# Ledger of designs, part 38: designed miniproteins, single chains

Each design is a single chain, and the fold is of that chain. pLDDT is the mean over its residues in the fold that is shown.

## One batch from the design tools (miniprotein)

Design m1299
Fold by ESMFold2-Fast:
Structure m1299 (fold): chain A 98 residues (1-98)
Amino acid sequence: LTEEEMVELTLMGAMAKEILEEYRKNPNMSPEELLELLEKKQFEMLESLGYNITPEIREAWLKYVREHLTPASPLAKAYHLLLAGDVEGALKELEKLL
């Protein structure tokens, strides 16, 4: 793994931990609420990596994820599962990043 990949994996793990802790505090969170939290944490991670996330970039990224729906990572799988309403499956995928 490159240094860049190691930093990205570390940040993904931290994000997954934060999402799981928020769900633990509110286990009645809907798939839509959990999806919003995941999207928020994803963009916070990208901003921490130095990306300037404009509204246009957010919209383009969300369109890309929705259009392609080919999960390559646990994070992408969690996003896809939340779009399908599968909170339990999404949480299991996020746990793989810990």
Scores: mean pLDDT 74

Design m1300
Fold by ESMFold2-Fast:
Structure m1300 (fold): chain A 73 residues (1-73)
Amino acid sequence: TREALLQTDITSISDGQILSLSLPPYNMPIEKTLKIVHARHNGARTLAEASQVPGVGDADIDKVVAFLEANPN
């Protein structure tokens, strides 16, 4: 579920994987993927915590959720 994915530990996701969200099919602006990377490096542990970063909105988080649903491991 989306709620379960919001509790995903983002510290285990590589910077390269987050930055790949700027590529098709997700096409997230690089400014947004960089904000998520910076939030992770500044102590955000879950996707829910990353969603609290100024400039990161629900639509941006929905793209990360879609990526995680498409790439479950």
Scores: mean pLDDT 74

Design m1301
Fold by ESMFold2-Fast:
Structure m1301 (fold): chain A 72 residues (1-72)
Amino acid sequence: MKEEFEREIRKNELLARLVQEFSEETLEELHKLGMSDEELAKILEAAAVGNEASGHLESAERFRELAEKLRK
């Protein structure tokens, strides 16, 4: 299970990066690690709430827009 363990660590690192600021590269890496559009949309919604609370309103709006695009 070494490769599965390393994938889970990588997923957690990418999720932490995604919630700090959206990156399309980070989103694609998370998709490759098996995360669905719905799961990623939920994470983007949570990141939007966090960014708004921190005063990063533009980032919050961007995360909400991207979450809506993933939830077709």
Scores: mean pLDDT 74

Design m1302
Fold by ESMFold2-Fast:
Structure m1302 (fold): chain A 79 residues (1-79)
Amino acid sequence: SEEFADKLQKEIQEKGVSLDEIDELVTAIINGDVEKLKKILEKLGFSKELAETLLKLAELAKNEKGIGFEDRFKKIKEE
């Protein structure tokens, strides 16, 4: 949803997340690397709700590509 993208963008700005850290986060999600994603989320200090959503996306990516989530992350990365 657009609400998810907006919330992720807001927390990225509030936490001062770098583009390199965003790239690591997106790569871990796309690759379904749940263990690496957990370490990144602990470092970035995102809200529990956002962290749980991102972990669910990584589990989905482990089995299949979610077109909707890929489109959302591309939009966020370009801003």
Scores: mean pLDDT 72

Design m1303
Fold by ESMFold2-Fast:
Structure m1303 (fold): chain A 56 residues (1-56)
Amino acid sequence: SLAEELGISEEKAQSYVEGARLFLAHFGEAAALQALMREGRLTREQAELVLEKARE
């Protein structure tokens, strides 16, 4: 459902989630959000959805 919420493929959504998990583990929440928005070109709300899934 994350892929549907973002309007992207399941593969791309999974890629964002895995990247966010790595950033959370090593750099924390603020760094993960910034990476998703700046490098991932996601809105803040989209980045928050990815981060929520990454916390699971």
Scores: mean pLDDT 82

Design m1304
Fold by ESMFold2-Fast:
Structure m1304 (fold): chain A 70 residues (1-70)
Amino acid sequence: MTISELVEKLSKLLGIKTGAELGQLIYDYLNNKLDPSIPEEVKKIIEDLVNKARELSEQGKAGARALAAA
């Protein structure tokens, strides 16, 4: 799934209406403060979203290093 698809699925499952609410949810996940009542399925979607964002960031760094080496 793409990051956009994960964001859409998460927003629909949790009734998130703003990017600020989504940002708070991701912040809580990264700081291990996520509400324990959140279903495991939702936690996995957040984990996938964070992992895909990290992969894109790492690919961006790798691409920049490759361009600097060329």
Scores: mean pLDDT 70

Design m1305
Fold by ESMFold2-Fast:
Structure m1305 (fold): chain A 56 residues (1-56)
Amino acid sequence: MTPVVTVPRQSLEELRANADALRDGLERSGAAHTPEAREQARALLEAYRAEAERLE
């Protein structure tokens, strides 16, 4: 079950920048994350993407 995450209020640009930063961080330090942390990061990335689409 994928956890639901809350995305803070932000502009479309901030949303995309945060999603890119999170994805880059996860790719660079993926081995340092627990499976639970990776799942949360993935859910957060999906939430950022959905929010960006909603704002478009």
Scores: mean pLDDT 66

Design m1306
Fold by ESMFold2-Fast:
Structure m1306 (fold): chain A 71 residues (1-71)
Amino acid sequence: GKEKVIEALQKAGVLAALGRLEEAKKVLMDEAGLSEEEAERIVKEIARLIAAGDNAGLRAFIEEAVKKYGK
């Protein structure tokens, strides 16, 4: 459910911030039930936003991902 997606996105965000992108992708697949393609896209976008220092964009992206996948 929605809470599981929120938890998985929080874990994936921390892992992506540490450069652990494959582990972040696996968390989204295993814990949020996302496909490999969806998980890879989300992790790459999180990593891009972190690299850009776009904290507002990162928060907005996570909120939209929760709305889309937490159904």
Scores: mean pLDDT 82

Design m1307
Fold by ESMFold2-Fast:
Structure m1307 (fold): chain A 68 residues (1-68)
Amino acid sequence: IDGDALGKATGEALTELGYSEGEGKSAGGAFGSAVKEGGEKAAKQAIEDAKKTDKKVAEAIEKGLKAA
């Protein structure tokens, strides 16, 4: 999985949900980096953690995964 492409797609999905471009880029970049370092386990954990904090962020990550 290309973590940079995943981070961009997730950031764009967050911006579509009403987050600022800076917020989307920051969150998407952090997620992309986590997937690069930890692979699929890190991706699953990030989605679970996001669901506990903000369901919209989890949905944006899932959209990013579909786009990648």
Scores: mean pLDDT 70

Design m1308
Fold by ESMFold2-Fast:
Structure m1308 (fold): chain A 77 residues (1-77)
Amino acid sequence: SEMEEIEKKLEKLRELLKKEKSLTEEQIEYLVNAVRLGLLRSDVDEAQKETEKLVDLMKDSSQRDIITEIVEKVEEE
């Protein structure tokens, strides 16, 4: 199932983000939801909205760069 494969990728993403101690649980959840919407490609407007929320939560530029690298690695798998 495509949904089961997506949830497995999101579980890996969550585990990788938890290892990055600078992120709060709320930031991790927003990022996971943004990636889920992007992978599903079902609602572009909702994906953009979740991404904007994520950007607002990541005011430290170093956190943004690290998160981007983690997301890219998970998407490549």
Scores: mean pLDDT 64

Design m1309
Fold by ESMFold2-Fast:
Structure m1309 (fold): chain A 65 residues (1-65)
Amino acid sequence: ASLVGTGQEAGDFLEKVGNSTVTVTSLESGKSGSGNAIDAAEALVLAAQESGKPISSTVVTVSVV
């Protein structure tokens, strides 16, 4: 499964998939990371904070590996 949406939508999706390994890519920065869904959700929040933009306006792609 995959999602393209806001950081908030991605966070909700990652929380729901729990223990799955996922890849998260920020469409704004082009940065990507893979790991456990819980860790990926935290990394997404940190990436949004680092960019200085609200999570709701950050667009990301999430793919379950």
Scores: mean pLDDT 63

Design m1310
Fold by ESMFold2-Fast:
Structure m1310 (fold): chain A 79 residues (1-79)
Amino acid sequence: EIEAILARMDAIIAQVRALSAQNSTFQGSLDNLYQKMVDTRRLIRSYAAKGPSHLPKIREMAKAMEREFNFLKDLIARS
């Protein structure tokens, strides 16, 4: 469960890095999102270490990051 969430986040982080390298126009926005996702992933690992009571918060944090990536991806596609 937590491992699946982290693997999904790692896949999205890799996509953000790839997009940032290929897109100079949105590079600043993508670099900001990359840093925010890396920081969020660290927080998720910290909460996971504290016990299963934090799992709902971990799920919400992961979903929030995926929503932010999808929003930026859609914005780039419409530009």
Scores: mean pLDDT 79

Design m1311
Fold by ESMFold2-Fast:
Structure m1311 (fold): chain A 56 residues (1-56)
Amino acid sequence: MLGDVDGDGKVDERDAKIVALVLKGSTSPYLIKAADVDGDGVVGEKDLQIVMDAIK
């Protein structure tokens, strides 16, 4: 599900925090893969924006 970064079936502030953590410098492969919500292989501001838009 687009924006569902932690796979719990809900898109909320927790998903945004995971994306933000990766943007702040987390190198965990699992977190990076989960935060890549558009599947382009890159975690960036676009991924954070997608999650933020989904929780509005």
Scores: mean pLDDT 69

Design m1312
Fold by ESMFold2-Fast:
Structure m1312 (fold): chain A 83 residues (1-83)
Amino acid sequence: SRLEEIDELLREIGDLFQQKKYEEALEKIEELEERLEELREELERNKEKLSPEEYQILLEAIERGLALAEQLKKAAEEALAKK
């Protein structure tokens, strides 16, 4: 599922940060952002199939995921600037 793909990407990004492989982490963060945007587009296409509560919970989760991806990207870029 898309959620399993996002979870796997987050785990891989965490492992890469632990290993200080920031260039590879940036590549995985870009993939994460792409998957989250795809999930947002899918959510909008399927809005009428979801309850208002389900839609709101999923939208907020996606928005939090995108904010996290931006924070991770900034952290990786800052770490690379110190090399």
Scores: mean pLDDT 84

Design m1313
Fold by ESMFold2-Fast:
Structure m1313 (fold): chain A 68 residues (1-68)
Amino acid sequence: DVEKKKEEVLEEAKKLVDELFAAGKPRVEIMREVMAKLRELAEEYGLSEAVRQEVRAEVVAYIDEKEA
């Protein structure tokens, strides 16, 4: 189930975002590390480009929300 894989990737990415924010990392570093992790996970889970775009959008929104 592609939706289940998307949820797992999002959960792992959000955990990394939380860790980096807790460590006081600046947005530029958080974005760099999280985007690298997303590429790794997308390759591992075999996500299509459309799903990768959805995941990236949700993760960016989550980072923006954490900064607010």
Scores: mean pLDDT 83

Design m1314
Fold by ESMFold2-Fast:
Structure m1314 (fold): chain A 55 residues (1-55)
Amino acid sequence: GPADREKALELLRRIEARVEEHADDPVIRAVGERELAEVRAMIAEGRYEELASHL
């Protein structure tokens, strides 16, 4: 539902902020970029409920 989508978008923004904060650490950046790709793919596929329940 709308709440699940909102939570998914909030999670995406939090991960983006963490990746940017640790941009100087190549290991943290690589892990974070992989997580961002997965979250973005789930959002693009409309899998908001699945992503929200994982949290």
Scores: mean pLDDT 77

Design m1315
Fold by ESMFold2-Fast:
Structure m1315 (fold): chain A 72 residues (1-72)
Amino acid sequence: SDLVDQMNAVQAQLATTTDPARVRQLLDQFAALGRQMADAGVDDSVLAQHARNFQNIRNTNPVVRAVMDSLS
């Protein structure tokens, strides 16, 4: 599958995950996929859309928000 499909799968898992350890693993995957997409020349508008999707997940999943706040 392409990098965009993998990114969508990671974001879907982040939206529904309730395990903080799993959130940390998925955040690492999200960061790695973001770098790979940028390196592969994926359009900046697509990268920006995934960043917005991620902020929505952070706002709606309290476990993701708590993990991210602990890393700030």
Scores: mean pLDDT 84

Design m1316
Fold by ESMFold2-Fast:
Parts: C-alpha cells; structure tokens; sequence
Structure m1316 (fold): chain A 80 residues (1-80)
C-alpha cells in the first residue's frame, strides 16, 4: 500500500511534466497509471480524481491528433 502510493505520486509528477510540454497523450498515460496505483493502495478518492484527469487529457490528445492516440485510451475516455 505505501509503495503503491509513493509510485502514484512519482507518476503524477511525470504526468505534470508531460502536460507542461504539451504531450497530452503521455500525460494521460501517467495520470492513468497514478490512478491505478492509488486504487491498489485503497485511496479510491484520489484514484477517481486522477482517472478524471486522464480522461480529460485523452480528450485533448484526440482533439490535437486522433491518429496518435492508442485505441485503448479512446475506450477509457468513453467509459462512464
């Protein structure tokens, strides 16, 4: 649990760096990984928050260039 939380925080920082560089696809991937690690640690509130951020950035990546967004990320963005 503690290791998963620490990994999630590191993934958040990487996501923020990619977002600042305009790489929405990589930012979304790292936020998605952070959400999964928070979920594994039992922190469902943060897991949901970062899952929402990941979906938002997937949508931004699709608006910029849909051909460069993997199909699996599109499916995640469309999930309720």
Amino acid sequence: MEEERKRAEELEKKADEHFKNGDYTKAAVYYLEAAQEYARSGDWERAQRYMKKAKEYIKKALEKDPSKVPAILRTIAESP
Scores: mean pLDDT 78

Design m1317
Fold by ESMFold2-Fast:
Structure m1317 (fold): chain A 78 residues (1-78)
Amino acid sequence: SMAERELILRKAEVSAAIMRQQGASDEEVFEKVKEYLLSQGFEEEEAERYAREAVEKAKKMTSQEVADMIVELSEEEA
């Protein structure tokens, strides 16, 4: 469903932000997010696009914004 797809994309964005805070390179974050999205049934073109977007978003996030995303995602899974 579209709601499940949106949740997967939010998980990808949160994972990207966490990996960046742990010192992962842009390339490492991109590859890991792409692999995750492909494993969830995304087409290669879409997985690459969303992985690039997740990396760019993560690069611009503060520690507080990352914490807020984690809380929001946890509330959606609860």
Scores: mean pLDDT 80

Design m1318
Fold by ESMFold2-Fast:
Structure m1318 (fold): chain A 106 residues (1-106)
Amino acid sequence: MAEEKAKKEEIERLADLAKGIIEGMADIVVAVARVSEKPGAKLGSELSPKVKELEKKVKELVEESNKKIDEVRKEGLESGDVEKVRKQLDEIIKEFSKKLVELMKE
């Protein structure tokens, strides 16, 4: 049915959008941390240990969140439950945002 194809396409679109939001939030946080470095800091190995550790933790958090999104996409494609996928992706994004804020407080 055309309806089944539309549900599959919507689930894939929502998963891609969620990944884009997570990656965008991560990029903003890393950029802010880099801009907040003292004058004379350079990209890569010349950045402070705190900024390097933050970048590493943010990257790990993105990888964990992307794995969760991939599982939601897989389950959604099997069930066809677009509304459940939407709710699960929203929760993943909210959890990622909370963890990002906690990393910035350290």
Scores: mean pLDDT 80

Design m1319
Fold by ESMFold2-Fast:
Structure m1319 (fold): chain A 64 residues (1-64)
Amino acid sequence: LADAEVEVHRFEEDGRHVVVAVVRLDGEVIGVGVAETDSGSPEALAAAEAEAVARARADAAANL
């Protein structure tokens, strides 16, 4: 019954895009992942988001 929620935050710094993914379980942060891309294309942003989410999930698994 424990379902983990993934939150994605996007930031831009002087042409660099930073994506931060946070995995929460019942309001507690159990994993965080970060990915960056210098391309603002939809494909590059989607790839960075997928990478950040994968890293956040790996971090959450390491908290076992």
Scores: mean pLDDT 78

Design m1320
Fold by ESMFold2-Fast:
Parts: structure tokens; C-alpha cells; sequence
Structure m1320 (fold): chain A 75 residues (1-75)
């Protein structure tokens, strides 16, 4: 499911971020957020195609997680 794929990707990202220093986490999160925002913008132009709709939902969930994590690390 989309929820399972997103949860698995979030778990992998969380584990990876935990291996990084605070400064490396902030840079990694900023880069990942920027890349995902661009991909989501592109996929949003194709959301009427079912093959892209599910991918768009996964990327939106990942972006939400990255933004939350960015705020936690910055605080």
C-alpha cells in the first residue's frame, strides 16, 4: 500500500539521519526537501495518470516527514 511504502521509506530516512551530525542532518534535510518539492511539482502535472498518483502520495508523505524532522533538528 501507499501507506506501507511511505512508512518503510520514512523508517529508512530516520535511521540514516540518526547516523549524521546535527549540521549534516540540516544540510541533508534541506537538500532532500528541495529535491522532493521539485519532484512533487512535476508529478502534480501528471496526477491524472494512475501510475504517477500513487508515487505523488508517497512523495507528499515523505516531504511532510522531512519538514517535521527539519523543524525538530533546528529547534
Amino acid sequence: SVEELAAEAIAELRAYLATLSREEQLRTLDDAISQLEKQIAYLSTKQDDPKYADLLRVYQALLAFLREQRAEVEA
Scores: mean pLDDT 84

Design m1321
Fold by ESMFold2-Fast:
Structure m1321 (fold): chain A 84 residues (1-84)
Amino acid sequence: SLVEEARRLAEEALKLAKTNPHEAAYLVQRAVDLLLEYLEEKGIDDPKAIEAIGQALRLASRPDQAAVAASYVLKAVEVLEEIE
């Protein structure tokens, strides 16, 4: 699923954040794209998920913030998995 793939990308980004921050930031941006596609496909308008995704996208513009950005993706995934 798009949510499971986004979680996988965020977990990979956390692993890479210190050694390859540019790649980690790129993976977060890909995860955000998948989550936005999922929200549109399912018609989800959850403010916690939207805010977490927004923070991840903003922080992913800075490679030094890739780990924090990935953590926001994981927060969004957790919210979405609870509401299905």
Scores: mean pLDDT 87

Design m1322
Fold by ESMFold2-Fast:
Structure m1322 (fold): chain A 89 residues (1-89)
Amino acid sequence: DKEYEELKKEIIKLAKEKKLTDDQINTLLAFIDELKEDGVDLEKIKELMKEFIDIFANSKTDSEALKEIEKLLEKKGYKFVTIQGEISL
């Protein structure tokens, strides 16, 4: 889907501007794919990704960032498959 490919490119650009690591960016891309599979609207995914980028940028550790992201998703009532923290194929 072209719109989702464009979203991924925009999120990668924003994350790099906020100085996120490649591992953090890969985690964001995994969240995009999971939310898309769960049928979440493109615009809602985009807004969530912006919030996740800010969480990563403001967190001292990736573990802290992931806990805050999980709390945010639960608070907003999103269903998601547990991302196992797999960083490599």
Scores: mean pLDDT 76

Design m1323
Fold by ESMFold2-Fast:
Structure m1323 (fold): chain A 79 residues (1-79)
Amino acid sequence: EKKEEEERLEKIKEEYKLDEEGVEIVRKLKEAVEKGDYKEMAELLRKLAEEIKKRDPSKSEIAEELLEKAKGLEKLAKE
């Protein structure tokens, strides 16, 4: 759901204090959601998960959730 994804992205921005690079990824992800570009959404979610994990490996729980979302979107993109 679009609202669910948007809510999750806002939580991530607040909790992890994403820098300019991370905020840019979130902005592009919202744009991809609006366009229904599942392939780009999946790629951006993977990048966001890697950024979070790189900065704080102990926060891997959220990163893993984003990776699972990306896998689902990759399957949708194939259709």
Scores: mean pLDDT 72

Design m1324
Fold by ESMFold2-Fast:
Structure m1324 (fold): chain A 83 residues (1-83)
Amino acid sequence: SKEKEAIKKAIEHLNRAIQLSEQGKLDEAKRHAQEALKYLEKAKDNPDVKRAIEIVKKAMEAETPEEFSKLLRQALLIAKRAL
């Protein structure tokens, strides 16, 4: 229950990060991705969550909104599998 609640909060932040990135607001989007990471770390014993964490960390290194959004959409799909 606590792990599923953490994953749901991470998904909310990932969705907001994608929305902000699509608006060209990459710095604000990265702040939401960082918050998503904090929630995902609470459920990291799940292999899908661990994989999502790796992809979000890679997204944080992205220099363009396009690359960032692409990576976060992949992380979002994997995080949803953990529910």
Scores: mean pLDDT 90

Design m1325
Fold by ESMFold2-Fast:
Structure m1325 (fold): chain A 96 residues (1-96)
Amino acid sequence: SPVREELEKHLRELLTAPGVGTLRARPDISRDSIAHIIEATYGAVIKLAEGKELTTEEAEHALQVSITLAGIASRLGLDETKKFFLELADLALKKL
């Protein structure tokens, strides 16, 4: 899916950005825990991007993750990734 490829591209840019690497130094937040949380929410985000039906809980999760990732992208100077997740956040709001 083109939408899935675009999402995976932006997630990779976020996860490999130099600033995100410093999160590995935090004992309370492991890379594996972050990856697991992202993977758990990935299903809601891809459903949203593909225009599929979401539960209210899935839409709320997709909104929360999209806003959080847009904020991180903004701090890292990833303007295209920020824009992508802000557009997903807008789509999630329309499902609520």
Scores: mean pLDDT 70

Design m1326
Fold by ESMFold2-Fast:
Structure m1326 (fold): chain A 65 residues (1-65)
Amino acid sequence: TTSLVAKKILAMAIAIELGAGVKVREKDGELYISSLAEDPEEGRKIAEEVKARMEKLGIKAVVEE
């Protein structure tokens, strides 16, 4: 229902709100979220939180790292 571009924008916006960089890529209509962390462990937690929030909105995402 939600456009792929809108899903990517939402994921990036959530990451910015959480104060960390993530890279979002798309393949075959699925979103992949990668940590760009200053602190690798904190970045992984942020990416997982982005995934969790996207899933609460009914949008499937995968953490990749």
Scores: mean pLDDT 75

Design m1327
Fold by ESMFold2-Fast:
Structure m1327 (fold): chain A 83 residues (1-83)
Amino acid sequence: LEEILEAIETDLDEAYRLIAERFGEEVAEALRRAVASGDPELRQAYLKATVEVLLALQESEEAARALEAEKLAELRPLFEAAA
């Protein structure tokens, strides 16, 4: 966590890389887009708060991602059968 928070202040590219490594590229890209036009101070505050919340909810997010992957696997054969 501390490494990501420090990177948000000093090296934004590294911060996104660390976020992608821990939470996935999709989350990192969503955060990058959300703050693209923001004030730099607000951007740092938003990213820090979001990362702390994500870490607190990491177990729930992992469960949600697993559920999504499972549902996609179930739906893929149905779409293939329908086509």
Scores: mean pLDDT 65

Design m1328
Fold by ESMFold2-Fast:
Structure m1328 (fold): chain A 76 residues (1-76)
Amino acid sequence: DDERLQQMLEESQKRLAEEVEKELIKAGVDKSTAEKAAKALYEGGVDAAAKSVKDKKQSELVKKIGREATERQPAP
């Protein structure tokens, strides 16, 4: 079931992106920046999310929070 496998992967990525967005906002990142990072995380993973943020401190927060959220997610 290619369709089912892709659906599960997309759901896992969306859940991860939502968690990272909420954690970033809680950590003091602006909502707009957190949304941009979460979208980049969904599309290209943690490294893409970090690159979407120009501020180095916020980029490091995206990497840290994104990796922590990924470690808490079940495998697809």
Scores: mean pLDDT 75

Design m1329
Fold by ESMFold2-Fast:
Structure m1329 (fold): chain A 60 residues (1-60)
Amino acid sequence: ATPEVKDAAIEELNAAGGDLAKIKAIAKKYGVKTSTLLSWWQDEEVEKGVEDIKAAVAKV
């Protein structure tokens, strides 16, 4: 995927606030798997808070 697609998908994920239906819709909209979307979101979070996010990344 292009960097712009990742950025847009992550922004919509943040706006979804954990709504599973919206997360699935975003995945279909951008033609990616839900797991891929969540990986992109965690990658974005890693840049902001490394220690806390290391545990979250290991969980997924």
Scores: mean pLDDT 68

Design m1330
Fold by ESMFold2-Fast:
Structure m1330 (fold): chain A 75 residues (1-75)
Amino acid sequence: ELEKLRKEIKENINDKLKLFKLLTRLVKEGDKEKLEVAYEELKKLNPKLYELLQEIDEGMRLMEEAVKKLIEEKE
């Protein structure tokens, strides 16, 4: 329910803990569509926070890839 997600983000834009919990759940679910909607709403309401979250998301992906390679290279 994408509209509900947009409203939750808007209502919690100043509640860092709730926003973090929402984003963490979306990442764990692997729901790219919901993540895109969440980032789009953040970009409209707080573009600076959106940029920071995009940087974090990319950094986490790079870290995840590095961990996967380390596992493959370990005996």
Scores: mean pLDDT 71

Design m1331
Fold by ESMFold2-Fast:
Structure m1331 (fold): chain A 120 residues (1-120)
Amino acid sequence: SEVEKLVKEAEELYKEMERIFEDFKAGKITPEEAIRRMLELLQKMAEIAQKLLDLLSDNPEAVELVRKALEHLQKAYELILEAMDALRKGAPKETIYELFEKALDEVRKAVELLREAAKS
């Protein structure tokens, strides 16, 4: 189904976000590049969630789950913006790593909610 395809795309975006964080910790990409790529993938994830909201609009339980997923994606976005501000202010890399870990945890929760919405 179209719903199952969108959930699979969200799962693949989450894996890409984990890879970006691992590349960042390994020094393969700059903090600025990691932040830019995370914001781009968060935008794509939000677009997937919005498409799911539209497709599942006649199911109130599924709509509520997608709305909660969007709230978690918003928190992840705010955490990455906080990482950008911390980097600009010269914070240690460990501070930026902690913000990325928190953002990824929020995205993981969003993906779980999108998966549950698809089962509704």
Scores: mean pLDDT 92

Design m1332
Fold by ESMFold2-Fast:
Structure m1332 (fold): chain A 106 residues (1-106)
Amino acid sequence: SMREETLRFLEELAEEILRGARELGLSEEELKRIEEEVLSINSDLSEFERRVAKAVLAGLRAGDEELREKAEILALMAAAFLAGEADPEEMRRRAEELLRERRAKE
C-alpha cells in the first residue's frame, strides 16, 4: 500500500506540474519535443518514467519558480522511489530539505 500511495503521489505531482506548465503558456509542440528528447536518451522507459521525466523537464522550462521547485521535488522523489524507497512523507521531507540546503549555498 505504501508503494502504491507513493506511486499515486508522484503521478499526481507530475499531472499538477504539467497542468501548471500549460497554464503558463508551454505549448503542446514544446511538450511533444520534451517527450521526444526523453525518448531519444532512453526509448525503453516505462510509461511512469516517461511521464515523470516529461513533467520534470516541463516544470524546469516553464519559467516559474514554484513549478521549478515542484519539478526538483518530483525528480528527487522519483529517483528515491526507483531506488526502492516507499515512504512518500519521508521522501518529500528529505527532498524539500535538500532543496533548502542547496538554496542556502547559492
Scores: mean pLDDT 79

Design m1333
Fold by ESMFold2-Fast:
Structure m1333 (fold): chain A 87 residues (1-87)
Amino acid sequence: MEEAKQILKAIETLEEMKAAAEAGVTDEKKREELVKKGKEAQPGYQIIVEKTEEKVKQVEKTKGEEAALQTYLELVKEIEEEAKKKV
């Protein structure tokens, strides 16, 4: 239960950071706030890394960086869907 909440918080924080970047936010205070949120979401981010790292490394060695990035994004989506079922 707590693991699922940490994962969802990490994904939510990453999407917020992406939205701010797309909106062209250059405000230093807003960027500092996003960095703080990123640090608070670190436990969930670490769980995502641990679940994806080995497979992403294997794909990078065999198919290159672009395929590894695609594999990472697909695995993160699967992790997000599974976490949503548990909260």
Scores: mean pLDDT 76

Design m1334
Fold by ESMFold2-Fast:
Structure m1334 (fold): chain A 68 residues (1-68)
Amino acid sequence: MPQTLTLEELLELSKTDDELFAFLGRLAVHEGRRFNLPEELIEGLERAIAERDREAGVELIRRVHAAL
């Protein structure tokens, strides 16, 4: 059976996995733009991804998912 990880489990794994962090961040940017979330939230997340700021990025990914 395929196993599905929770968002929090994926975010925890992303702290030590650059590719997973970048993937989750870009997915959150895509969904945030699709659902017309505030531009400052999307820009902050894009910046956190570019700077590899995992602490800010994880928090912003949580905010995007909470707003969906």
Scores: mean pLDDT 77

